Designed miniproteins, single chains, continued (5). Designs and how they scored, part 50

Each design is a single chain, and the fold is of that chain. pLDDT is the mean over its residues in the fold that is shown.

## One batch from the design tools (miniprotein)

Design m17721
Fold by ESMFold2-Fast:
Structure m17721 (fold): chain A 69 residues (1-69)
Amino acid sequence: LSEGMKKFIELVIKNSDADEKKILEYAEIYEEMLKNNIPIEELKKILDEEEYGELEKLFVLLEEFNPED
């Protein structure tokens, strides 16, 4: 994982009760999907409704964080 992504994961773990191991696993999948230009909606097919809700929250935070800056 990139340095920015690790920092983002740390922020999410601090501000949510989500499982750290699970967040790391999904972050790796998300990063791989971005690299292959796979839309985030594909994760919706893999995750359940509750997990997708957390993903939407992560998406908003990630957009604001922008690790490339």
Scores: mean pLDDT 64

Design m17722
Fold by ESMFold2-Fast:
Structure m17722 (fold): chain A 71 residues (1-71)
Amino acid sequence: GAMDRQAALTENSAESTKLLASGAVMAAGGTPTSSETIEAGPDSGVAVGKGTAGTFKVVASRSSGVTVERI
């Protein structure tokens, strides 16, 4: 149903944003040690990735794209 679809989209956004956060660490030349979802919705996600190259916050949205910030 629609509720199942929304739950699946939110779960997908959470997982995809975590992968983007780990990818940001790897793109900076580091090895990811942890990644955590801060917020997720059907269209958006916020995650933090930590690794040897530093800590990166990723904000992803279907409408706004992806923003990566070193914190």
Scores: mean pLDDT 77

Design m17723
Fold by ESMFold2-Fast:
Structure m17723 (fold): chain A 65 residues (1-65)
Amino acid sequence: MKKEKLERLNAVPREGATGVIRETPEGYRIDLYLGDEKVASLGVSKDREAAELGAAVAAGKFVVE
């Protein structure tokens, strides 16, 4: 079922979350964590700077593993 207008709300940063960037064969995967719990996946970017920007926008902070 489609979630109308929630697409923009899903991009709202989660306060207290940390973006985690991992290098994969497809590029840099971005996941959001609250502590050790994965709460969202943002996707994969082949460009590291784009992955870092995506993580920063979504969580305000990020780490690279």
Scores: mean pLDDT 68

Design m17724
Fold by ESMFold2-Fast:
Structure m17724 (fold): chain A 77 residues (1-77)
Amino acid sequence: SELEKERAKEEMQEEDEMRKNAETSFKSAIDDLESISKRTISQLATAGGEENTKVEVEELKKEIEEIRDRKAQYSKA
């Protein structure tokens, strides 16, 4: 029925709007995480007297790269 098609379109538009809002919030959160991560890495590099700190810094860099890649995908969408 036409009513079912219209309702499906409205639901898709609402879901698309919620998705866009979620994507915008996610992008904002990633920007904040990138800023915090950069500061944390700088602080850890300055504090770094232990081998464990160097390993944590290396792992954080990889996680930041993953976050950046995800953010880039949302920017292209």
Scores: mean pLDDT 70

Design m17725
Fold by ESMFold2-Fast:
Structure m17725 (fold): chain A 73 residues (1-73)
Amino acid sequence: SPEEELKRVAQLLLAAAQAEIARLQAQRTPDDVAQLQAIRDDLRAVQAEMTDPALKAQLEAAIAAIDAAIAAA
């Protein structure tokens, strides 16, 4: 179903965000910042369509974590 697909995409993006934040913290390269910005935009698009409150909260937390990681770089 489209809802099941959206949840799968959300989980993959959450995992990608965690990995890229860790990479930025270790390496602090401009390429890592650009990748995090792309992941953030994808997370925002998924969040706009997400109806599951728990996943919506996780997506919001991931976006905030990316913004904090970029600001700290």
Scores: mean pLDDT 83

Design m17726
Fold by ESMFold2-Fast:
Structure m17726 (fold): chain A 74 residues (1-74)
Amino acid sequence: SLEELRAEVEAFAKEVKAQYSKLSPEQQEEVDKQEGVILQALLEAEEGRISLEEARRRVREAQKKMKEIVEEGL
């Protein structure tokens, strides 16, 4: 459900936020861009502009990019 996807996003965001201050300004900018992609996908799904499956795909790809940045920034 969209509620389950939002809960997953919130949990992941807490983990990213814990590491955010350790990142370079350039890495922080890329994390911010991916967060924007996630928030936009959730908004579009809530408004019925895209399917829940499409929103999940976009969220998953953005989270993979954020995880790569965070893991390399540690």
Scores: mean pLDDT 83

Design m17727
Fold by ESMFold2-Fast:
Order: C-alpha cells, then structure tokens, then sequence
Structure m17727 (fold): chain A 90 residues (1-90)
C-alpha cells in the first residue's frame, strides 16, 4: 500500500508544483483531495495537504497564506461530510 501511494504522491506533487497561481494550486489540490478520499486513500490525502501547505508558504504573502489555509480547512470539512461537489467549489 505505501509504495503505491508514494508513486501517486509523486504524480500529484508534480501537478501541484506546476500550478501557475495560488488559485490554480487550490483548484488542483481540491481535485486531488476529492480523488484520494473517494478511493479511501486517506494517507495520500494527508500528503497532498502537507505538500500544498508547503507550496503556499513558499509562494504567497502571510495574508494569502492565512486565507488559503482557511479554504483548505473548508475543503476538508466538505470532504469529511462526503460533499465532494462543495469541496471542489471552495
């Protein structure tokens, strides 16, 4: 399980690293998180959140970082409730 998840981690990490803006980064994050949670790959979901948080810290101002973190928290709240459509719209 862990080795297969590591390969998937490399794939979404590349997609996230290639995001041209903070808005696109959050959109790509939502898509990967929804896919991971639909497949019950919660460990992958945790790795996506960690990597996205790192990219936000490197490429945004303190104010943008705070708002982006709140958006990810809302996204995760919707995912935990199974509301994947609302998670994708955050």
Amino acid sequence: MMDENNKLYDKYKADLDAAPSLEELLKITAEWLVDAYKEKKYDVGSQIVEHTGRLISEHSTPGQREEAIKRIQRMMSYIERGDFEKALKV
Scores: mean pLDDT 78

Design m17728
Fold by ESMFold2-Fast:
Structure m17728 (fold): chain A 63 residues (1-63)
Amino acid sequence: KKIDELTRKLLEAVKAGDEDAAIQYLQELKDYYKSLNDEKGLKVIEKMLETLQAERAARAAAA
């Protein structure tokens, strides 16, 4: 149930363009999927986290 709430908040943050919030929710989801040994979910979350962090870094470098 906590995962469902975090997933919903993550999607809302992504749609709103709130990268900081999205990264926070992704990190919490990563911890939960890791605790469940859900390798498929973990890989998806890790990929999304890497993508958002790369986008944030690129934006910071351009500014």
Scores: mean pLDDT 79

Design m17729
Fold by ESMFold2-Fast:
Structure m17729 (fold): chain A 80 residues (1-80)
Amino acid sequence: SKLDEVAQKELELLKEAKKRSKDPFVKEFLEKMMEILKKYLAGEISLDEAKKKIGELAVEFYEKNPEGAKEFEKLLLELA
């Protein structure tokens, strides 16, 4: 489906972001997001559950590592 194609492209972008990141906490955050997307693509979790888990992960990451969050945002702006 188109939704699965979008999720696959997002997964590839996260893999590229992880490759370019130098901060180990940013790499861990990206890996956890990729795991959630992989579970969604495997049909193990719903789209709503995936969104909730990613949101919770982002809140925790931003609270515990504000400098890493800034680097993550910069990576997103640099990716096509």
Scores: mean pLDDT 83

Design m17730
Fold by ESMFold2-Fast:
Order: sequence, then C-alpha cells, then structure tokens
Structure m17730 (fold): chain A 84 residues (1-84)
Amino acid sequence: SEKEKELREKIRNLVRKIRATTDVDQQIELAQEILKLAKELNDPRLVSLAERFIEALQRLKAGDLSAVPAVDELLREIERYLEE
C-alpha cells in the first residue's frame, strides 16, 4: 500500500541519519523512532531487528566494546531488509 511505502521510506531515511552520526545517544534516539515506525508497519521481523539494534547500542553506550560488531551487523541487516 501507499502508506506502507511511506513508512518504509521514513525508516530508510532514519537509517541514513544513523549512518551520518557518530553520537551513540543520537543513534539510540533514531533507532527508537525506527522501532515505532516498524510497529506501525506491523512487521515483526523489522520490530525484532530494531529492538536488538537498540539493545546493542545501549550496551555500546555502557562501554561494552564487544557490542560494536553487533551494532554494525544489525544496521546492515535493517538496510538489506528495506532494499527488498
């Protein structure tokens, strides 16, 4: 539907904003907006990806550097999912 396409485009734009910043707090805020839109889209896979991405960012903010690969992988998974 047209509304679904608009929601997916909004999420893609938020992903681009996450890539444009190095501020973890700003990335968390943007990721929370992605989760909100994913819930409006009723897409359980995208909701799960967004929740795991937020958890990885929160871990990174707390100083857990082992979260860096998870943050990178989950962001790539969200991008790839939205391109198809």
Scores: mean pLDDT 90

Design m17731
Fold by ESMFold2-Fast:
Structure m17731 (fold): chain A 71 residues (1-71)
Amino acid sequence: SEQAEALRRVIAELPAAVEEVKASGDEALRQQAIAHLRGLLEKLPDLDAPEELLEEARRALEEAIARLEGA
């Protein structure tokens, strides 16, 4: 599905996006990024995607949030 393809792109781009936010030094941007990723986590069960991909996305999002909170 288009949602599954979009989710795969998000997972692939996530590590680079986290590093860009951390490199910015912008605290407001960091908090906005954390809030956005938490919102995506909440929406995961509603997405049209295979369960395996949803599990991968959940782990990737949780790791990204932890990295941003640790910055």
Scores: mean pLDDT 85

Design m17732
Fold by ESMFold2-Fast:
Structure m17732 (fold): chain A 62 residues (1-62)
Amino acid sequence: DELAERVAELTGLSLEEARELVERARRGADPTKLGVEAVLRGGKMSPEQGRELGRLLEEASR
């Protein structure tokens, strides 16, 4: 839940969309591909926010 909230805040995605991405990362989806998908969906991220998103998704995939 907390991880999904942080992803939503960084990406501008809805909490539901952020939860989907985090859950997919936890199930073994590629964090890099999830990060690209989030940027394409959100369109509101700085490069620094994109880097932080990648870190959070990698953390979820462990």
Scores: mean pLDDT 75

Design m17733
Fold by ESMFold2-Fast:
Structure m17733 (fold): chain A 72 residues (1-72)
Amino acid sequence: SEEFKAFYESLLERVIEEGDERAQNIARLWRRRLEAEGMDAFLKRLFQKYNLKTEEEVKKHLEEWTNRLISG
């Protein structure tokens, strides 16, 4: 969905603004991977890998991951 894409892009932007150079490089790599595989394929992969069932569960997972990346 366009809302999910905007949400994900906002998380990557936050990593670029608040993270160190390592975190910023990881965020840029994720942005490129998403561009290559597309949002639907990216979501399906996360659903399968982490046993998630809804976009809201994916959002929570990505927020927790983003906070960990910025703090580490």
Scores: mean pLDDT 78

Design m17734
Fold by ESMFold2-Fast:
Structure m17734 (fold): chain A 91 residues (1-91)
Amino acid sequence: SLLEKIKNTKVEDREAMLRVIGLIIRAIGYIIDGDGQGAARSLREAAELVRAMKEEGKIDPEVGDALVERLERGAEYAERGDLEGARKALG
């Protein structure tokens, strides 16, 4: 699960990581409501926040890259209307 991977991640900026988690939960809400476009926007916002944390050295670069890849993949599935694919990408 993506959330399980986040729980096991050592992060110096806890507030930024909680915002990432909040955006992922919001994306799951959009998926439940059938809103692939809303889900994609929320996941891309989460990916941008993870990228910023990586650039500031607040998250391990390999972990940051893996999180961004999963969030972007989830967004691509959601944007295409593949809500099951988006859900599987998120865990």
Scores: mean pLDDT 83

Design m17735
Fold by ESMFold2-Fast:
Structure m17735 (fold): chain A 72 residues (1-72)
Amino acid sequence: SHMEERKKAEEQLEKAYEEGEKLVKEGKVNEAVMYVLTKAQEVGASLEDEELRQEVNRRGGEIARELRKKAE
């Protein structure tokens, strides 16, 4: 189901954000950004729906920007 795949993707991105926040707390901002972007690409690549894949990659970019702002 499209809704089930979307929820799974959202859960994986939330976990990536949590791990990214831990890396930011350790001063590893670039590692946090790369981790989140890599996870978003991996999650997106597992999805058959092109629209959902684009949404996941867009959300990964948003999370990466949020992590960079927190480190400022």
Scores: mean pLDDT 84

Design m17736
Fold by ESMFold2-Fast:
Structure m17736 (fold): chain A 107 residues (1-107)
Amino acid sequence: SKKQRIAQFKQDVANSVESFRKNLDDLQKLAAKHLDEEEAAKAKEEMLKLVDLGVKTKNGVDYTAKAAKLAVRLGKKSGGETVTVTSATAISAIGVGVNKELLDKAE
C-alpha cells in the first residue's frame, strides 16, 4: 500500500542519516589528528546542518550533495589516513539525498 511504501522510505531516510552521523563522527576524529580541532568540529557542524536541511526540504538533494563535497574537502586536507572514512561519509550523505528523493516522490 502507499502508506507502507511511505513508512519504508521514512525508515530508509532515518537509517541513512544514522549511517552518515556515524561516518562523520569517525571523519571528525581522524581529521582532528591532522587539523585544528575547532576546524574539524566546525566542518562537522556544517555537514550536519546541510544534511538536516536536505531531510527537511522537498527536493533537498543539493544540500546533501554539498555535505558530501565538504566531507571530501575535509578528507583532502587531513591526508591519506582519512581516505576510507571520507569516502564513507560522502557516500552516506548522497544516500540520504537519494532516499529523501524517493520519499518525496512517494508522497
Scores: mean pLDDT 86

Design m17737
Fold by ESMFold2-Fast:
Structure m17737 (fold): chain A 69 residues (1-69)
Amino acid sequence: MKLVELAEKAAEAGKKGDIESLSKYTTEIYRLLREQGVPSEEAAQSAVKVGTAGLKGDVEKAKEIAKKS
């Protein structure tokens, strides 16, 4: 649940052009994935995919990516 909530917040920030909040939430997604034992490369790829979906305004896609992580 926490990853999906952060992905939604990141996507909403990206949709609004709030790059500072987008960076904050995607960094937190990366940290949580690393704490769960996800390798650095995979955690970074997931965070980038969420951020990219957010910048495109696709909140549902960002949530989907977080659910698969």
Scores: mean pLDDT 81

Design m17738
Fold by ESMFold2-Fast:
Structure m17738 (fold): chain A 76 residues (1-76)
Amino acid sequence: SVKKELAELTRRAAELASPEMQRGLLLSARAIEKEKDVEEAVKGALDLADVLLKEGASPETLKEAEKLKEAAEAAL
């Protein structure tokens, strides 16, 4: 499912992020999975990807953020 894919990509970004950022990303992944409206889950993932790309602390985190954005845009 789209929600599962977006949540998994968010968790992958969390694994590569700083400890402080990791907690927020894991909470966001759970929120995406629990959202009943698929369109709202997709929008949430897009907003998260845009924040990560703007803040982007490492090249590895940026690559995962780009994948999250592409997956979310494809789901719209």
Scores: mean pLDDT 77

Design m17739
Fold by ESMFold2-Fast:
Structure m17739 (fold): chain A 86 residues (1-86)
Amino acid sequence: MYAEEAARHAREAAIAAFNGDWEKSADHVQRTAEAALKAGGNYEDASRAARAAMEGAWLPQNGEDVEKSARIAAEKMAEAARRAAA
């Protein structure tokens, strides 16, 4: 549940950043961290999740495929959330 929510928000953060909507991107990064915490993660897990979402959000600015960067961020978020929930 929360792992999928974290992955979704990480993907949305990357897409928003690619479109130049930094405020929306920051909101989704925050929601990614919140989803990781709800999955049973501690603050350190949430911080790792937020950083991975930021990495995904920044990759499109380097000419990377938005879908590729969003997928990488989503995978990192889902992994962090699953580890927190276990």
Scores: mean pLDDT 65

Design m17740
Fold by ESMFold2-Fast:
Structure m17740 (fold): chain A 81 residues (1-81)
Amino acid sequence: SMKGEKIAKELEKELSKLPYVESVELKSGKNSVSGIVTIKKHVDIDEARKSITETVKNLGYPNAIVSKDGENKLKVVVPLD
């Protein structure tokens, strides 16, 4: 949906501002926005996960789930009503 696409672009923009983030790739899907955030080398992935979770929640998505997806990648899922 256009709403999901706007949310994906907003989150990509905001998360890409974080100094420990290498890249962000999010897509709008059925009832959610989801994708991968790649974290820079030598950054603690658990601290990055906490920080990204807080950032997404502060952007208005309190039900966001951020989980580890390998050594330097985080999977982000934002459910949509």
Scores: mean pLDDT 85

Design m17741
Fold by ESMFold2-Fast:
Structure m17741 (fold): chain A 85 residues (1-85)
Amino acid sequence: MSEIQKLIEQLSNAKTVDELKQVLEQIVDYIQTNEVSLKELIDLFQTVQSKLATLSPEEQEQLEPYVSRLMDAIIRRMTEIEKKR
């Protein structure tokens, strides 16, 4: 299993806002420092959206800065992939 897949599993299994914050930061760091495929970015995006849908509005607000940073990292990486081809 790739490192990104392990992080996606950790995200799915996270039960507290603090655990989610830690995993989201780890995923952002991984995307910024490593090559990630378009498929892995799409799988990650879908997993994040699904996880957020299970949270309360208050929990979503607490995670907003972390999610925004992750979404920015995903979009930038996807743009780099498209630009290279």
Scores: mean pLDDT 81

Design m17742
Fold by ESMFold2-Fast:
Structure m17742 (fold): chain A 100 residues (1-100)
Amino acid sequence: MEEEVRELLERLDEALDRAIEAARAGDVEATREAGEELVRTAEQLAPAATVDPEVARKLAVVISTVALLSAEAWFEGHEEVAEVLAETALAMAKAVAAAE
């Protein structure tokens, strides 16, 4: 795995941690900022995911985690946070699909 890809995977994990914290706090703006970073990082990782199954698996796990976090936010009454997370998960999935 290339050094740049490794750094992007670390950024992906850091952005996910921020998204989890912001979402659980009901902070719409912080969730949006973390979501935008998740999408940007996924776009940068997407070419690597087409050739490296470990990168593809990591992206799939993160996208699934964001989708589950969206469902959790809906049940907790954080509707705006849930919508931002749902849009983030979909945008990440589209970025990965577009790299084919």
Scores: mean pLDDT 86

Design m17743
Fold by ESMFold2-Fast:
Structure m17743 (fold): chain A 95 residues (1-95)
Amino acid sequence: SDSDKVEDIVDEVVLTLLTSISQGKSLSDAIKKARELADKLMEGLSPEYQEVVREFVKKLEDVVNNYKGTDSGIEFMQKITQVYLDFRKKVDEVS
């Protein structure tokens, strides 16, 4: 289903973001790479599910934009994890 595809896309986008950060990329470069991946993967979805993916990416971008400092690495990761888990749970409940 498109819901299953959205879950797979969200998983891959978050993994790409976290992997980029762990490899020492800047937060700006990491979120840009995650956004570009999301845009590519969502092209096969219905317009309704494309919007769901865009909303998810927007929430990740908001976390990045609010936490530009190096001193909050653990809190930053907790916020990303919360957005991911909340969204994944929401997709699972709708599927």
Scores: mean pLDDT 78

Design m17744
Fold by ESMFold2-Fast:
Structure m17744 (fold): chain A 73 residues (1-73)
Amino acid sequence: SWREELVERISEATGLPRATVERILEENNFNGVRVAEAIQRLLLERGASREEAERQAELVLEIGVEALIEEEK
């Protein structure tokens, strides 16, 4: 399913556990911008640098855009 693929891709890109990614996606209603912001905050809380957190948030946005394009097909 596109949801499972989205969780897997974000988990692999960010290093976050799948369960954590699923929870963030559900809590933010699969809104790419809100999900990216939530992941950025979580990474900062876990001791990531601002630059690393911003880079990971950008990757999450890119993954979300790709998944939305595939869902429309």
Scores: mean pLDDT 78

Design m17745
Fold by ESMFold2-Fast:
Structure m17745 (fold): chain A 52 residues (1-52)
Amino acid sequence: SSLSPVEAEILRLREEGVSWDAILAAQAALEARGEPITPERLRAEARRVEAA
């Protein structure tokens, strides 16, 4: 089947050089805060993690 919007965003982040560790940390942070994992939220959080 086709990729979900979140899975497609993960691939784009990986193509941009964002690490798997940053993506997994971003997902964990959103889950810990009870925030829904959307492409926009995942991208923002992953970029924050990469900048830290």
Scores: mean pLDDT 83

Design m17746
Fold by ESMFold2-Fast:
Structure m17746 (fold): chain A 65 residues (1-65)
Amino acid sequence: MDEEKLEEARRLLESIGAPRLAEGVVRLAREGVITAEQALEIAREAVRSGDIELGERRALEAVLA
């Protein structure tokens, strides 16, 4: 597992006030449900938009499709 990407994803999401989403995305990647790269993409998109709900939707999409 790429821990460097997961740590970056966590820091990005925490920076916008989304620690629960950060833990969820890191957990999904560690469980093999999504990749570390997908976790980082979700984090970057949430930070760029400033929208935690969008980040949650992207995480759900990655799990379901």
Scores: mean pLDDT 81

Design m17747
Fold by ESMFold2-Fast:
Structure m17747 (fold): chain A 117 residues (1-117)
Amino acid sequence: ASAASVPTAESARALADALDELAAQYKAQGKDDLAEGYEEMADAARLLARELETGEDRRAEIAEELREAAEEFKKAGLDEAAEILREAAEKVAAGELTPAQAFQLIMDALAAAERAL
């Protein structure tokens, strides 16, 4: 059982850095679609960090990056992770998710992707 972490701009940036590291590892393995999916997810986490730090509405940009990540994971055959990100993108665009909920869905998509590998 994991306690829910309160997302901060620092924790969202740390997540983005971890996702970029995974993208670099998969790119080195020739898994370009998977690497691109992680890179887009990292970009979404960076935009979330900026929203948390500045209070500026970044939901449209976050939704676009999550949608792009979903497409790349679908190309890689990671259907569960792709669906989590697609639903997250729709809800972020609609303003239905708090930053904490958006952060958790990125974490859930990462966990689903890693389980499938």
Scores: mean pLDDT 83

Design m17748
Fold by ESMFold2-Fast:
Structure m17748 (fold): chain A 63 residues (1-63)
Amino acid sequence: LSEEQLEAIRRALEEIGVSPRDAEAAARLLGQGFSARDVAQLLARETGADFRALLEAIERALA
């Protein structure tokens, strides 16, 4: 993933209420090759945010 895509992912997640630290951790995991689905599931468990909203935000940023 490019730095531009990682920044877009962080911004998209922050837009739906994910903390900057959790958004950065998510972008890092995606950069390491984890799937959008796996990262969205992890964030949902850690933050209590809606899995579907997290997945859609990540997929939009990667488009």
Scores: mean pLDDT 84

Design m17749
Fold by ESMFold2-Fast:
Structure m17749 (fold): chain A 74 residues (1-74)
Amino acid sequence: MMKVTVSLGSDMSDQEKAVAINVAKAEAEKAYEDYELEVIDSDMTMKEVEEGMKKIIKDLEEGKEKVEMEVKEK
């Protein structure tokens, strides 16, 4: 079972947090048959979240073993 960690920025709205979680779930389900999703609060801004998501999507497409989405508020 692959562990996928999603870190959420504290300056993000509830809607933005939901979108980030849903994107992480969709990408994890696409890449892995079995996964565990962990959601944590972080200090990353929304802009940094989007940059992190793009990197994770690229890493998943390249078949990397572990995916971690980190979002922190500054």
Scores: mean pLDDT 61

Design m17750
Fold by ESMFold2-Fast:
Structure m17750 (fold): chain A 99 residues (1-99)
Amino acid sequence: SERLEDLRERLARLPADLARGLALGEAADPGRGRQLAEAHAELLRAVAEMLLAHLRGEDISAAVERARAAIARIAALDAARGAQLAREFAELLELLAKE
């Protein structure tokens, strides 16, 4: 379906988006860049777990909560990036609900 293709395209862009986020953090403070990278890595793990659970017909709630916690951690380090990821994650959840 078109929604699954949209999801695949969004997932393919995630590594580039993470690299940009890390570069912006490192420009300000190397420690902040590392913390942002760790939080983004946790978000990716949670998203992967959520997608696997969805494909298996399992409850995604635990993975969604981990993803939201990772986004909150990113928002504490970079409010604008956190807000962007929260919007993108909400769109991802809507796409999964419609497939």
Scores: mean pLDDT 76

Design m17751
Fold by ESMFold2-Fast:
Structure m17751 (fold): chain A 119 residues (1-119)
Amino acid sequence: TIAAQLAAAKALADKLAALAEAGRYDEMIALVKEALSQPPLVAYVAARYAIKEDLELSQEDVARAVGRVIDGIGLLLDLEFLERGKKITATPEDVALARAVAELEAHLAALEAQRAAAA
């Protein structure tokens, strides 16, 4: 389910944030490589950390992982512009994915703010 993927993605983000703060990049690379083949939201978090920390990983695998949620990101942007008179037709699953992406991005931003405050 999207909710189960979101929970797993947040747990992965917490682990990757801790490893990055500790400078344990070899362990981050191993965890990210494993996660890139996981369900879309989990793979997306792995890809976001690969880009952010400039990890030595296949750019094709990273791009593929981001691509798996691009429709959800697109729908999220469309929902944010609804008040501009844009009519959006979406399935309950599309809306759930868009909300999960928004919640995941907020979680990643919170972890980044915590890391910055600790420096």
Scores: mean pLDDT 71

Design m17752
Fold by ESMFold2-Fast:
Order: C-alpha cells, then sequence, then structure tokens
Structure m17752 (fold): chain A 81 residues (1-81)
C-alpha cells in the first residue's frame, strides 16, 4: 500500500514538474492514480491514460519524461492489486 502510494505520488509530482500547464494530462494522471490506489482503475482506463501521457510527451518534446511518468503509474497500479 505505502509503496503504491509513493509511486502514484511520484507520477503526479513528475507530471506537475514536466507538464505544469497541461491541465488535461494532470487531471487524467491524478484521477488514474487515485483509482489505482482505490482498486477501481479499469485496465482500459490505465491504457487510455498511458496513451495520453506518451502522446503528450511526443507533442511537447519530452518523450523520456512522459515514459517515466507512465511507468510509475503502471507500477503503482500493479503494486496496489
Amino acid sequence: MEEAQRLAEEAIRLAEKYFPDDKTLLEAVREAAQKALEGTLKPSELVGVVMLIIGTGLDKGKPEEASRIARLLIRAAEVAE
């Protein structure tokens, strides 16, 4: 539980650091992180948010930072199971 929460919080922190003006991305990452910790995140919702994260990273020239956020969110969801 504590590890899943730390991974989710780190994903949110990095999203706020690298994409601070992207409200859509920040809301999606925060919602997915909360649902993952609550055990309510559907696999299709996780895939959707990961695609949004990676696409945003490509569009804004930060694909490596976006990939890091996506991996943290996926790991948080797996650890929260």
Scores: mean pLDDT 85

Design m17753
Fold by ESMFold2-Fast:
Structure m17753 (fold): chain A 59 residues (1-59)
Amino acid sequence: MAATEEAVKRVRDIAEEARKAGLSDEQIRHRIGVEIQKMIDEGYPPEAVRAAAAEAAAL
């Protein structure tokens, strides 16, 4: 499903943006967590949210 690829891309984009902004590892993790919560609030399917969380853990 397109939603899974979209969720993974959102996590990657936020992590890259935060790294370029010079944020600490803890701040990057916090920003990723906020983005995942936004996806849940937007009604992303559980499979897409799980894929995003797995991508975040690999970063």
Scores: mean pLDDT 81

Design m17754
Fold by ESMFold2-Fast:
Structure m17754 (fold): chain A 91 residues (1-91)
Amino acid sequence: MSRLNRFLIERAREKYPDDVTRYTALLLRLQPSLERAWDEAVARLEAHYRKLGITLTREQAEAMLEARTDPLARALFDEIERRIQEEVDRA
């Protein structure tokens, strides 16, 4: 989450560099979408490893997403960033 929160803040600031009110409003509007996408990515990673007979804790799955070392974790993380960028671009 910390890396994605930074990504969202940077994208919102780039869109409204001189308007603190507008970028703050955009952050507040997009935060629930980011949190939902993260939870979905965690669930997909857990489900994938469960099929392989490996039980991941939520903390382990979140750590894998943040580290982006696993190919599936990288793909899921990149998909979240793409979706957030699209929502910022539409604002």
Scores: mean pLDDT 81

Design m17755
Fold by ESMFold2-Fast:
Structure m17755 (fold): chain A 86 residues (1-86)
Amino acid sequence: SVVDKLFEAIKNNDIEKAYKYLKELLKQPDPGTLIVEYLKKRNLDEIEETLKKAKEFLDQRPYSKEVEELKIFIDNLLKLIEELKK
């Protein structure tokens, strides 16, 4: 799925592919539900660590629209994971 491809690109620090799949995900009718379904089937602690490492990588990159949008997306995912851990 597009969510699987997005998370794999994020894990691999592939900014171009991550941004492409993020844009494809956002065109889906309910992207939030697709993300939640993906997260509920996985180890949240492992995903959280992957996202933190990806954000650290992005923080070291020069400014671009793609980098900033991915950073916002990752921040929102980290907040969602915290909510799902309740």
Scores: mean pLDDT 86

